# Designed miniproteins, single chains: the designs that were tried, part 91

Each design is a single chain, and the fold is of that chain. pLDDT is the mean over its residues in the fold that is shown.

## One batch from the design tools (miniprotein)

Design m3377
Fold by ESMFold2-Fast:
Structure m3377 (fold): chain A 96 residues (1-96)
Amino acid sequence: DDLDQAIYYNVKGQEYFKKKDYEKAIEYYKKAIELAEKVDEKSVLLAVAYRNLGKALAKLGKLEEAKEYYEKAIEAAEKAKDEETLEEAKKELEEL
């Protein structure tokens, strides 16, 4: 199931992020996004994965790329009706 695999990759990305391995976190978040996009554009997981990718990119100083993915996270969260991810992504975008 593409959704189960996307969840797995998102969790792996979070594990590497906690270890401060931001390059590995980015790799796994991108894999999660590719699979989540195939499931549904209204997916909460897609919004979460975009936000997580933006945060990892910001940690590497890739601020323009981080901004792009926070904006994608906001759009995805609005489509998913995920108010929590929407507010979190907006705050993280303002802090860039």
Scores: mean pLDDT 88

Design m3378
Fold by ESMFold2-Fast:
Structure m3378 (fold): chain A 102 residues (1-102)
Amino acid sequence: MSQQLRDQALRYLRLAQRYLDQGDYDRARQYALRAGQLASQLLQLGDYRTAGRIFDQVGDLYERLGDYRSASSMYRAASSAYRLAGDDQSSDRLLRRADQLS
């Protein structure tokens, strides 16, 4: 069920942000990775808008960590999810951001 996956992904995003703010980059990366994995599951379940939002936030976390390759990949995943959700403006914005980092 997608609701439990949404709640867990948001929890992992909050933990990643918290560890990043504390300078614990290793834990920040681990929780960002877990949130991205849950976003991929949400995408497969058809929860496109939530998957897009989570991928966008995971991309932002990787960008803050200096992991531009992972950030670019996450922004491309978010773009695809938003496109499937019918949000062309968010999709186009995220593709431009991904291209800037690649």
Scores: mean pLDDT 90

Design m3379
Fold by ESMFold2-Fast:
Structure m3379 (fold): chain A 74 residues (1-74)
Amino acid sequence: SQEELLKEFEEELKKLLEEAKKVLSDEQIRAFERAVKNLLEMLKNDKNLTEEEVRLYLGLARHEMKELIEEAKK
């Protein structure tokens, strides 16, 4: 279900944020948290999205977070 996909993503995001806090500034963390919150609100409110589309959006957000962390480690 979409609700389970969102819950799974939120749990993974919590772990990624803990890693991000080690290498990103507080300002960068706040900006990213706001962007993700806006995405999650959109996904929760748009009843026309398919489960596959939700998975794609969540996958893109996951990728961006990991890229930011890896870039900051350099």
Scores: mean pLDDT 81

Design m3380
Fold by ESMFold2-Fast:
Structure m3380 (fold): chain A 78 residues (1-78)
Amino acid sequence: KSRVEELAEELLRTPEEDVARQIGLILRIIGDAIDNPEEVIEALKELLKKELSEEEKKILEKLLKDAEAAAELAKSLA
């Protein structure tokens, strides 16, 4: 189980009211996407293939979009 998969699963288990924890987990995943974009994007795509609730899918799709944007920005600055 990858660090990214574990962080994403922790995000899905985090209560909506725990905004600080949600932001912290999202920032960690995006940071990992800057350092290892292929690994992070692949891990999030694999999670999206699992049986998810509509809300879980929405969260992961948003996270994947943000991770892809961060990876592209990092590539443009290299």
Scores: mean pLDDT 80

Design m3381
Fold by ESMFold2-Fast:
Structure m3381 (fold): chain A 80 residues (1-80)
Amino acid sequence: NKKFEEKIKELEEEIKKDPNNWKAYYEKGSIYLLLNKFEEALELFEKAVELGEKELGKDHPEVKLARTLAETIKSFLESE
């Protein structure tokens, strides 16, 4: 999907400019999840959690959501 490819490229440029940009990792993970690339999506959400916890704290709603998504994907992959 060209739209997803363009957005991924945009997010990769954002990450290149700021490697601590947890939102870019979260958005990239969401796109990979939609593409059924679960292993890649998990790695991206785990990175978003790591960086988001450092910036916002572990109890922030967006960090909790990213963690829930990572845990859900991990559970799915472990059950397969």
Scores: mean pLDDT 83

Design m3383
Fold by ESMFold2-Fast:
Structure m3383 (fold): chain A 64 residues (1-64)
Amino acid sequence: DERSRLLREAAEELRKLARTKGPEAALKHARSLAERYAPEDPELAERIRRVGEAIASASPPTPV
């Protein structure tokens, strides 16, 4: 499923961003992806946005 594949790829990318560049970077990227997909697939856009929010909220700030 193209939509499922895109969601998985987005989630993995967002998790990597949260771990390497911080939760704000992941949230920003999720918003950009959601905006890109919104006009053609609003459901996919909404799911990407929610995944980004969840990842950002769950990721602790890097203590160093």
Scores: mean pLDDT 76

Design m3384
Fold by ESMFold2-Fast:
Structure m3384 (fold): chain A 56 residues (1-56)
Amino acid sequence: MEAARRAARAAARGALENGDVDEGVDTLKQIGALQGPEAERAAREEIEKLRAAAEA
């Protein structure tokens, strides 16, 4: 689970830095889908944070 959380966090950071929010969201969804329910929860949390940051 730690690896999935690190991957999700890195994807969210990259999306914010590059302005590719939609690509970041898609990457986070894929991470969640591939690594099971706990990874899905972590991915959903990072997606919400990424969208909130993009809207601010």
Scores: mean pLDDT 71

Design m3385
Fold by ESMFold2-Fast:
Structure m3385 (fold): chain A 102 residues (1-102)
Amino acid sequence: VEEHARRAREHIERARRSPLPEAVRHLEEALQHVNAILAEAQRALLAGDYERAIEYARVALELAERVLEAARELGAPEHLLEAARQLREAARAIIAEAEAAL
């Protein structure tokens, strides 16, 4: 999770410093790392580790929101904004389920 979070942050930062075509690629790579963090959050949730599920999902939520903001500022294609919104919703769902199970 920590390594995926670090790499997502690096790709978001690179996107902000890149021309739009390269920025799009970096944001897509950031979303792949966010999705990997969400997979770990979902595994924690299914294992009954609700505290860990919330921690991981909060990291994914923060990063998905940062990708969405960067995508909007850069004028990225709508499919990237939609992908970031989907991961944001998935993170919120995991947090809600884990909190309800506490």
Scores: mean pLDDT 89

Design m3386
Fold by ESMFold2-Fast:
Structure m3386 (fold): chain A 64 residues (1-64)
Amino acid sequence: MDPARLRELARRAGVSVETVRNTAEGARTLAAEGFSREVVRQYIMREGGFSEEVAEEILELVGL
C-alpha cells in the first residue's frame, strides 16, 4: 500500500495512519475469505468510523 495515500486518508478521516492501515488489512482479509464488497464496505464504516466516501477509497486501495 502507498504510505502517502494512507497518510492522506488518515488526515481526511481524522484518525491515525495505523487505524487506516489496520482497517484496510481487515477489509482485504474479509474479501479474501469471500465476503461481498458491500459487506466489506460496511465493515470499514463500522470498525473505522469512516464516512461512505472514505470507505469507498479504502475499498479501491485494497482492489475491490
Scores: mean pLDDT 81

Design m3387
Fold by ESMFold2-Fast:
Formats: structure tokens, C-alpha cells, sequence
Structure m3387 (fold): chain A 70 residues (1-70)
């Protein structure tokens, strides 16, 4: 439903602001699917724009001088 899509989107934004990028990605993905099912084209576009901000320019886990774990 549209309400579920909006709620998932809001939770994604909160997770993003908290620095929980993985949680933000999961919520945005859920919101996207729900918005598509509801036929809310405007919300789909909004989620896509916000979701694009989750792509870091180059910030791997751990220190830059050491290889990342796993």
C-alpha cells in the first residue's frame, strides 16, 4: 500500500541520517517495490533520487592504508 511505501521511505531516510547505510538501502528497496505495486510513479522517482545518495564516492570500511576485512 501507499502508506507502507511512505513509511519504509521515511525509515530509510532516518537510517541514512543515522549513518546506517545498509539499513537505509534495505528500507529504500522495500519502499521502491511497494511504491511500484501501488502505482505511485512520483514516489518511485523520489525514492530513486534519495537512494542514489547511498552510493559513496569512495569510503570503504576500515582505514585507507589497510585492506578492508572480507
Amino acid sequence: SMAEARRAFALGLEAFRAGSLEAADRYFRQAYVLAQEAGDEALVAEIEREGARLVPSDAPAGPLTEPPAA
Scores: mean pLDDT 72

Design m3388
Fold by ESMFold2-Fast:
Structure m3388 (fold): chain A 104 residues (1-104)
Amino acid sequence: SLDFSQVPTLEPAEGHELIAERRVVLEERDAAGRRLRLVVSGVVGARYLPELGKTLYNVVVLLVRYDAATGTASTVYAAVETRYMSREEALRLFEEMVAEALAA
């Protein structure tokens, strides 16, 4: 059985505040009955820069496929964006990236 403690947990970037996170675990079986786990992991981190009066957002979403028999992990989808934006824009982007990962 797959130990889910081995599934990557995303943390906000160093010096960033955690704004949002998501982890979705899906089960799939191939034609041979082999159990696969698909894990969507996402995080939104924020760092306010007082010198610029701006907040830097880091938005990361990964989809990783795990073979339960071998413990082999492969990245199916990866999206990363780091830029100055509003909180509302960052959360919207995060939901778009999560939806794209779930469709992959």
Scores: mean pLDDT 77

Design m3389
Fold by ESMFold2-Fast:
Formats: C-alpha cells, structure tokens, sequence
Structure m3389 (fold): chain A 88 residues (1-88)
C-alpha cells in the first residue's frame, strides 16, 4: 500500500524510526524463531517479547542520541506500540 501522506518533520522521524523498527523486527523475529523452535508444543511467542517501548517523542535530534550505546544496551522495541507512535 503506497501512501503519500506525511508531515515535514514526520518524514525525517519516520526514516530514523524505520531503522529502529527494522532492528526491532530482526531482534523480535530472532527471539520468536528461537522461542518457536523450543516451544514447538505451542507457546505464546509474544509473551517473551512483551517489552515497553514508550518514548516521550520521536525527533530528529533524539534519534542522534540513540546512535550511541543506547540501543547497544537495549536492542528491543515492541512493534505492537511503535507502529502507532511512529506516526508521531
């Protein structure tokens, strides 16, 4: 689905947040794959990935801080909520 609706600042924020989402997706996918492999009997994969991801706000300046060791310590962001706040 292609959409051409974006706000000036949001465009840059989405670009930076997209990189974070991709990393979160890869981390979540790996965690889910490992959990699925071990829990072939039927376990809630999302239970292991229940992590808070509420950030006061996305800004181009804030993302610069993430470039540091921030994500190195915490490389997990739940896609559940980020997809909603990513628009802001």
Amino acid sequence: AAATTATGATVKTINASEELKKKAEEVAAQAAAVAASQAAGGQSLTTSEIVLDDVTGWTEGEVTGVAGPRLDEASTVTLNGVVAKGTE
Scores: mean pLDDT 42

Design m3390
Fold by ESMFold2-Fast:
Structure m3390 (fold): chain A 97 residues (1-97)
Amino acid sequence: ATEEQIEEAEEYLSYGNVYLNEKDYEKAIEYYEKAIELLPEGTVPRARALLNLAKAYLKLGDREKALEYAKKAIEEAEKAGDKKLVEEARKLIEEAE
């Protein structure tokens, strides 16, 4: 990814976080998806975006999508070496089951 793409992704992550906190889960999903397209695989920001996408889907009652994205978040967080994010994603899987 270019520096410009990373800056754009950070802006999308910020909007996603705002909408997630406002409980506008559909808009949160849209912005996290845009961020994920621009973020490099195996990075902490991408893993966090995937986890937050899973959280938003769980809040909408889409357990299947929540589990899918939480599992992807674990894979990315493991590649990034973020053990806390792996644990947070595992807890979300437990909540979705």
Scores: mean pLDDT 87

Design m3391
Fold by ESMFold2-Fast:
Structure m3391 (fold): chain A 63 residues (1-63)
Amino acid sequence: LEGKLAVAVKDVDVDSKAVLSFKKGDKLLIERVYPDGNVVARSLKTGKTGLVGLDQIEVIGDA
């Protein structure tokens, strides 16, 4: 999953330094995958990096 491109399947708007906020349809680059199924992703729209749940994104291909 690391290095894969993903698309957000829902809006996430959280006031957190650790969790990434995004809108449905935003493109994300998966940078890290943790054993618990959480990932660190970068928003291609904003350049911000943060935690996302695998249930919040759909992997669509290579970056």
Scores: mean pLDDT 78

Design m3392
Fold by ESMFold2-Fast:
Structure m3392 (fold): chain A 68 residues (1-68)
Amino acid sequence: SMEDLEREALRLAIEGLELAEEQNDEAAKQKIIELMRQFGEALRAGDLEAARRLIEELRKLVEELKKK
């Protein structure tokens, strides 16, 4: 559901922002903020494919941050 997508995106954004803050990675913080902005636009447009793609981009970024 859209609510499940919103919860997953928010969970990933919070985790990513915490990791970026710990690493002092300003570029990663800005990327997470931008991905969440685009995710909100996709949801408003009813574009579930774009919303899922943006969650996958956010997930990849979080996994990259975890490797440091």
Scores: mean pLDDT 87

Design m3393
Fold by ESMFold2-Fast:
Structure m3393 (fold): chain A 100 residues (1-100)
Amino acid sequence: MSREELEVEVLEALIAMGFALAKNLIKQGKWDEAIEFLKDLVDKLAELAKTLSPEQRERVAETARRYGEELIRDAEKAGVPKEQLEKMRKTLEEGIEKLR
């Protein structure tokens, strides 16, 4: 495994863990805290991904997009209000675009 391949795997693990933590905040009714956490998470992922190739960044971005879509579905099922749900979608969309 190259260092760059390991970096991608570490970022993918961070995505999985970070989105699980966000889901836990959502389950606790902490909608604004979950949104703030997600913004910080995707901003940190974008900074960490700067050393990756464009193809590797796209792979990380696609992984984050899939986890984000699952989180939004889970949040909707958990009864997150429409305003917070839309803010969460926008935060994820803008943050994931920075990964590309």
Scores: mean pLDDT 86

Design m3394
Fold by ESMFold2-Fast:
Structure m3394 (fold): chain A 120 residues (1-120)
Amino acid sequence: ADDLLARAREALSQGRYEEAVKLFEEAIKKDPNNPLAYILLGEAYLKMGRYEEAVEAFKKAIEVSDDPELKATAYILLGEAYLKMGRYEEALKYFDEAIEVDPDNERARQLKEEAKKKLE
């Protein structure tokens, strides 16, 4: 088990976002091809309102992942980051990518409809 990743996840769950970021960055230095570490790093940035850094982390998670479920999760979170930035066309694009990878993903479909309404 990666002790750093476990400690980082605990910090994230307790709202210790700056500590979580540092621990996820250390975990990534030891295993730069772990898509889960990038997803969780992005979630920490997202909770801190650091949306551009969240976007970069989620894009890296997609790049290093071969797991469709992790890719769908990363696409959803990437879309949510763009939604929070008011970049609704980009949010729609990534929710569509999530639906393509996981067609039964209800959350991606719901968030896509939210983004569409923002463009009306």
Scores: mean pLDDT 88

Design m3395
Fold by ESMFold2-Fast:
Structure m3395 (fold): chain A 80 residues (1-80)
Amino acid sequence: GLEKAAELLREAAEVVAEDPSDGVKISGLLVEAMELIKEYAPEEEAKKIEELLAKAGEAMSEGKVEEAVELIRKAAELAE
């Protein structure tokens, strides 16, 4: 359930930190995590996680890799 979503988000954060250009792997991990979050998390927590991941995407587009990693890790903490 949510523990797997948190693991997927932590893996996504590691991929972003090591190779932010690996968009296919990053997108795959985030999509799988969000599917689990939408299924198992309360609606309010799911919305907060979606907002954090949207902000992480914006940080990535601005080249702010460290900020994106922090936001994804924060989303993982909420998923646990």
Scores: mean pLDDT 83

Design m3396
Fold by ESMFold2-Fast:
Structure m3396 (fold): chain A 72 residues (1-72)
Amino acid sequence: HMEKILKEAEVALLVMQAILALKDGDYETAKRYAEEALKIDPNNKTAWQILAEAYRKLGKEDEAKKFEEKAK
């Protein structure tokens, strides 16, 4: 289905942008892109992992642990 392909492509692009933001040290931007990806696909483990890492880098360890559990 075309709609499914477009959503999968959008999630992939958001995840890539989140990864690039993490590498750039822009943890707020990485958090935003990961959250947008999860709004489209809440089962995306990579997006949960990125969100956990962004929160950890922002000093929010308890939130990071909760998101890391979602990435399993």
Scores: mean pLDDT 84

Design m3397
Fold by ESMFold2-Fast:
Structure m3397 (fold): chain A 94 residues (1-94)
Amino acid sequence: VEEKIKEYEKKIKENPNDAQAYLDLGVAYYQAGDFDKAISYFEKAIEIAEKNKDYKVLGEAYFLLSFIYRLKGEFEKADEYYRKGVAYYKKTLK
């Protein structure tokens, strides 16, 4: 897990516009149990993916945020992020 975190941090340093690398780093922090860092990196992935119109990363990031907010008991935020994830996922189908 630590090796993957360092790998993704290096990718971000070399390419700060790599939305997928921020998403992967967020997943790695989630797996390490650091939900606050996971949320922070998913939000950064969303910011970059919006600029790039990377609808796949947008959909995945919003679904992951929805999942974490459900775990935190913030169901209203979870539902909001889930709806955003569905909307972006639909854009990937064509």
Scores: mean pLDDT 83

Design m3398
Fold by ESMFold2-Fast:
Structure m3398 (fold): chain A 87 residues (1-87)
Amino acid sequence: LTPEQLKELAKRYEEEFKKAEAAGDYVGMASAYLNLGILYSQLEEYEKALEYFRKALDYAEKAGDETMVRVARNGIEELEKKLKEKK
């Protein structure tokens, strides 16, 4: 995928988040933010990706979804490592 296509997907996931938020769907909110974290990681925008994974973790915890919690935590750890390498 090109960076432009990844940014278009990010906007789509932001729209999915807003729909989930309106529905009170914490699983949907966590999923949308996980997808945003993954996309920004692919764009090598690691600080932005980290922010989205942290938000996804919060919603995954509220949803009680242990799988999403684990995915978000793993994403946070990997991005923190990459940010240390960049600095």
Scores: mean pLDDT 83

Design m3400
Fold by ESMFold2-Fast:
Structure m3400 (fold): chain A 55 residues (1-55)
Amino acid sequence: SAETEKLAEEGERLMVRAIITRDLALAERGAALLKEAGLEEQADYGLSVVRQLTE
């Protein structure tokens, strides 16, 4: 649906920004949107990358 596509797009945008800026809070927001869009594996992977970069 258009709503699911918008959630996926926004979640991906936030996650990419979180990786670049190493912002864990932003990664958690992006992951939440990706999970709402049904992209749980992408959300978990992105979040793990940011966690690794911030440890």
Scores: mean pLDDT 87

Design m3401
Fold by ESMFold2-Fast:
Parts: C-alpha cells; sequence; structure tokens
Structure m3401 (fold): chain A 62 residues (1-62)
C-alpha cells in the first residue's frame, strides 16, 4: 500500500543515517524509494513530505 511504501522509506532513511551513508547515496536511494511510493499510490503531499525528510536526514549528518 501507499502507507506501507511511505513507512518503508522512512525506515530506510533512518537505517542509512545510522550506517553513515553519504548524502549522495541517501539521495540516490531516496529517488528510487520515491518512485516506489509514487507507484504504490502515495499522494503529491506525501511525496513532498518524503523529499523534505530526505533533506532533513542529510542535513543532520555530521
Amino acid sequence: SAEQAVEGMLLTLELLRLRGASPERIRKVSDWLLKQAEAAGASKEQLEELRQRTEEVIAALE
């Protein structure tokens, strides 16, 4: 479902953060997951929220 795709992306972003993935890798994985969420029926608002969360995760990396 769309909600499962959105939740799966949020969990994946957290895993990438914990593993110390590079911003470039996070963006690449996020682009793929956003396409999966869109295909699963995520709304435009949900997709924009996921894009914002991706940038927040990248900004939080030290």
Scores: mean pLDDT 83

Design m3402
Fold by ESMFold2-Fast:
Structure m3402 (fold): chain A 72 residues (1-72)
Amino acid sequence: KEELKRAILIRAKRVLSAVDEELKEDVLKKVAELLGISVEEVKERIEELEKNLTDSELEEEELKAAKILEES
């Protein structure tokens, strides 16, 4: 269950870096609904992931996230 939440956050971070500003709010709202938390909490958790992971660790976590999300 926690692995799925982490996978959603990792995917959201990647999507947010790739989308236009106008779409970022919609992405954050959708992630907040999926996790059952507020948009502000989603932003805070993404910031913590960015602080704690190197680029190589993020790449590995993105691959794990893709597999977890496909299995769900």
Scores: mean pLDDT 75

Design m3403
Fold by ESMFold2-Fast:
Structure m3403 (fold): chain A 100 residues (1-100)
Amino acid sequence: MMEELKEELRRLAEELEKLAEELEDDEEEKKLALRQAALLYLLAEDYEKAKELLKKAGIKEEEAEEIIKKLKEGFKENEEEVLKKLQEIIAEYRAAKAAA
C-alpha cells in the first residue's frame, strides 16, 4: 500500500537535495531545501536519510531525532485510525454478508 507514492516522494526528495547543492551562495535557501527534502524522506519512511539532511541543514542531532520521533508518533496514530476504519468497513460488509 502506497509503495508507488513512497518511490515518487523519494525521487522528489532527491531532486530537492540536488537543488540544495546548487544553492551554495544562499545558505538560508539551501537549508530550507534540505529541510523540505528531509520532510519528503520522512513521508517515504526513509528516516535515516531524513535525519542526515536535517543535520546538513544545521539542525543538531538531538533536535533532528525529536522531529523524527514526533512525526513517527503522528504516523502511528494515523495507522490505528486507518485500521479502525478498515475494520468498520469489513464489519459492515460482513453484516451485509452478501452483495445481494
Scores: mean pLDDT 67

Design m3404
Fold by ESMFold2-Fast:
Structure m3404 (fold): chain A 80 residues (1-80)
Amino acid sequence: LERELELRNELQPPSEEELAEARAKAPLILQELRENLDEEELKKKLEELEEEIKKAEAEGADPNLIKQLELAREVLEELL
């Protein structure tokens, strides 16, 4: 709870609805983020998300999926 509040303060707050949607739609990424706070692990997750975004864009994936991945990437970047 304390660290989650700190993260919310450091991230210029997106709307409450956007945060709720991101938590609902990216549970695996957010759960891994909370469990893996090691900097090297976070960097690996960030690179994986960057590659997933590139693949999704190249393959013409759902824009909602791309948005979810971008939100997770931004959260990981702020933690690094």
Scores: mean pLDDT 64

Design m3405
Fold by ESMFold2-Fast:
Structure m3405 (fold): chain A 73 residues (1-73)
Amino acid sequence: AEEKFREGGRAGAAGDYERAIALYEEAIKEDPEYVEAYVGLAALLARLGRDEEAQEYLKKAAEILGLPAPAAV
């Protein structure tokens, strides 16, 4: 998980966003509780204008961290 996350960060920094997304997704598959991978993927998706997907991954990261959900009202 950490290795894939690190590789994803390098790919994103190099401008290889497709590879960065794939590596972050692999990190999540290896460790579904690896919160940094969810945050990294969300940040990258937001940069690409994929805001709905970014928000979904941020919600998953918040759940892993035990943060309360925002009020639904």
Scores: mean pLDDT 75

Design m3406
Fold by ESMFold2-Fast:
Structure m3406 (fold): chain A 68 residues (1-68)
Amino acid sequence: ALTRAITRVVVEANEKINGFSLEEKAEVMKAIQEELKRLRKDPSLTVEEIARRLQEVADKKIEEIKKK
């Protein structure tokens, strides 16, 4: 369940960043990976909460890059 939820967040992020540079794409993916690593330290979080937080981090990073 968790692996599929993470894959869906990554696929959706990749669709949104298709026009980004390789550097910008790496920045978005790194933000998702760092947040996932942080969230995995908390065993009380549900799969749904992890997916939601990953999506929020991805969307915020994408908007930051678009505003440049």
Scores: mean pLDDT 81

Design m3407
Fold by ESMFold2-Fast:
Structure m3407 (fold): chain A 73 residues (1-73)
Amino acid sequence: SYRQKAAEYATQAIELAKAGGDLEKVLELTRKFAEYAEKVPEAKEQWGESLVYSLESADAQIGEEVRALLEEM
């Protein structure tokens, strides 16, 4: 369940960022990903780099916040 929830939130955050959507919502989804991924190390390995790359490409400041969030895991 945690693995599936982490994947769902990661996918939603990446898709929203690529669509040029609300960056505050992208961060909210990324924080939800982190909440579930903290219990499933494989999720951080699978989605972490893609999240950083996609969000950093959309906004450098948001990318920096995501890097910091993932480092806390």
Scores: mean pLDDT 78

Design m3408
Fold by ESMFold2-Fast:
Structure m3408 (fold): chain A 61 residues (1-61)
Amino acid sequence: MAQQLVDQGMQLYKQGNLEEALELFSQAESLGDLQARANKIRVLVDLGREDEAERLQQQMN
């Protein structure tokens, strides 16, 4: 189930729908998908929210 949210988020990301992609990756992360966290970091950087991206990267270590 989390995999479907990640796949949908990637499609939105490729279309430039960054906020919608972030929401789907956040839902997938809530379901325990560790790959979704990495995808969230990428979207946050693209949105210019680098402080949030850096905090998530530190939490992954």
Scores: mean pLDDT 78

Design m3409
Fold by ESMFold2-Fast:
Structure m3409 (fold): chain A 60 residues (1-60)
Amino acid sequence: GPLAERGRALAEEAVRAARAGDAERGQRLGTLSVIYLEQAGDDAAARAAAERVRAATLAA
């Protein structure tokens, strides 16, 4: 649904921002991604998004 689609799009943006060295933007977009995915009822996707953003931030 729209919430899950928006959540996934925000997760991809968060990962890109983190990989580019923008940790603040990556964290903000990552947090929004988790909220949208949790509201969509996809807790597994929310956890995966948080882990991907964290990993991308640490690798930058």
Scores: mean pLDDT 87

Design m3410
Fold by ESMFold2-Fast:
Structure m3410 (fold): chain A 67 residues (1-67)
Amino acid sequence: MRLTDEELRELAEKAGISVSTAREAAQMMLEALKEGRILTPEELAERLGISVGTARSIVIYLLEKMS
């Protein structure tokens, strides 16, 4: 499932990240879900250079929107 540009903007604003970073996070989650796995907050934090706390909030948001 695709997030809209508006949902990506909302995620970016709530998480304090750029829209491009939010799009990358959404793409990583979509790829993980297609592989039958859930993206971990730790993996997302390392990949995007953000805190694990911020990554955890992003993962929850993406799972609610994409699942």
Scores: mean pLDDT 79

Design m3411
Fold by ESMFold2-Fast:
Structure m3411 (fold): chain A 60 residues (1-60)
Amino acid sequence: MMAELGKKASKTLQEAVKNREKAPEGLRYAQKAVEAVSRGDLKKAEEYLEQAERALEEAK
């Protein structure tokens, strides 16, 4: 679970960096998700990931 969540957070961060001009909120949430994973805050990491993915989806 932790390793999978970390991988997903890192991938989402890379996608958010690529789309930073269209989805600045996505980048912000993706960064928070990675930070939450590093602290072991799985619940917050999932919440931030959901927000980042939603913002990136809207920017597509």
Scores: mean pLDDT 77

Design m3412
Fold by ESMFold2-Fast:
Structure m3412 (fold): chain A 92 residues (1-92)
Amino acid sequence: SAEELILKAVEALFKNQDYDKAIEYFRKALEVDPENPLARALLKLAEIMKKRGEGVDPDEVEKAQRDFMEALEELRKKNPELAEKIESILKK
């Protein structure tokens, strides 16, 4: 499911700092759910983090962070259980 792929991607990104696996899992999640705003926002953040922000416009970094925060807030309203699992991985 897209949810399982997102959880694996979030663990790879934030817990393991394995940017390549995170990008792979987010891309697979988008194959299942192409319009998933959280997967889209986190894929962009994972790509930025992999580059360590090098060669990335600061406005793109800020936009990616805002898009992620907005997508997470929408997820809390639509699927609070999944949001809680993601937030626990982020070490809230």
Scores: mean pLDDT 82

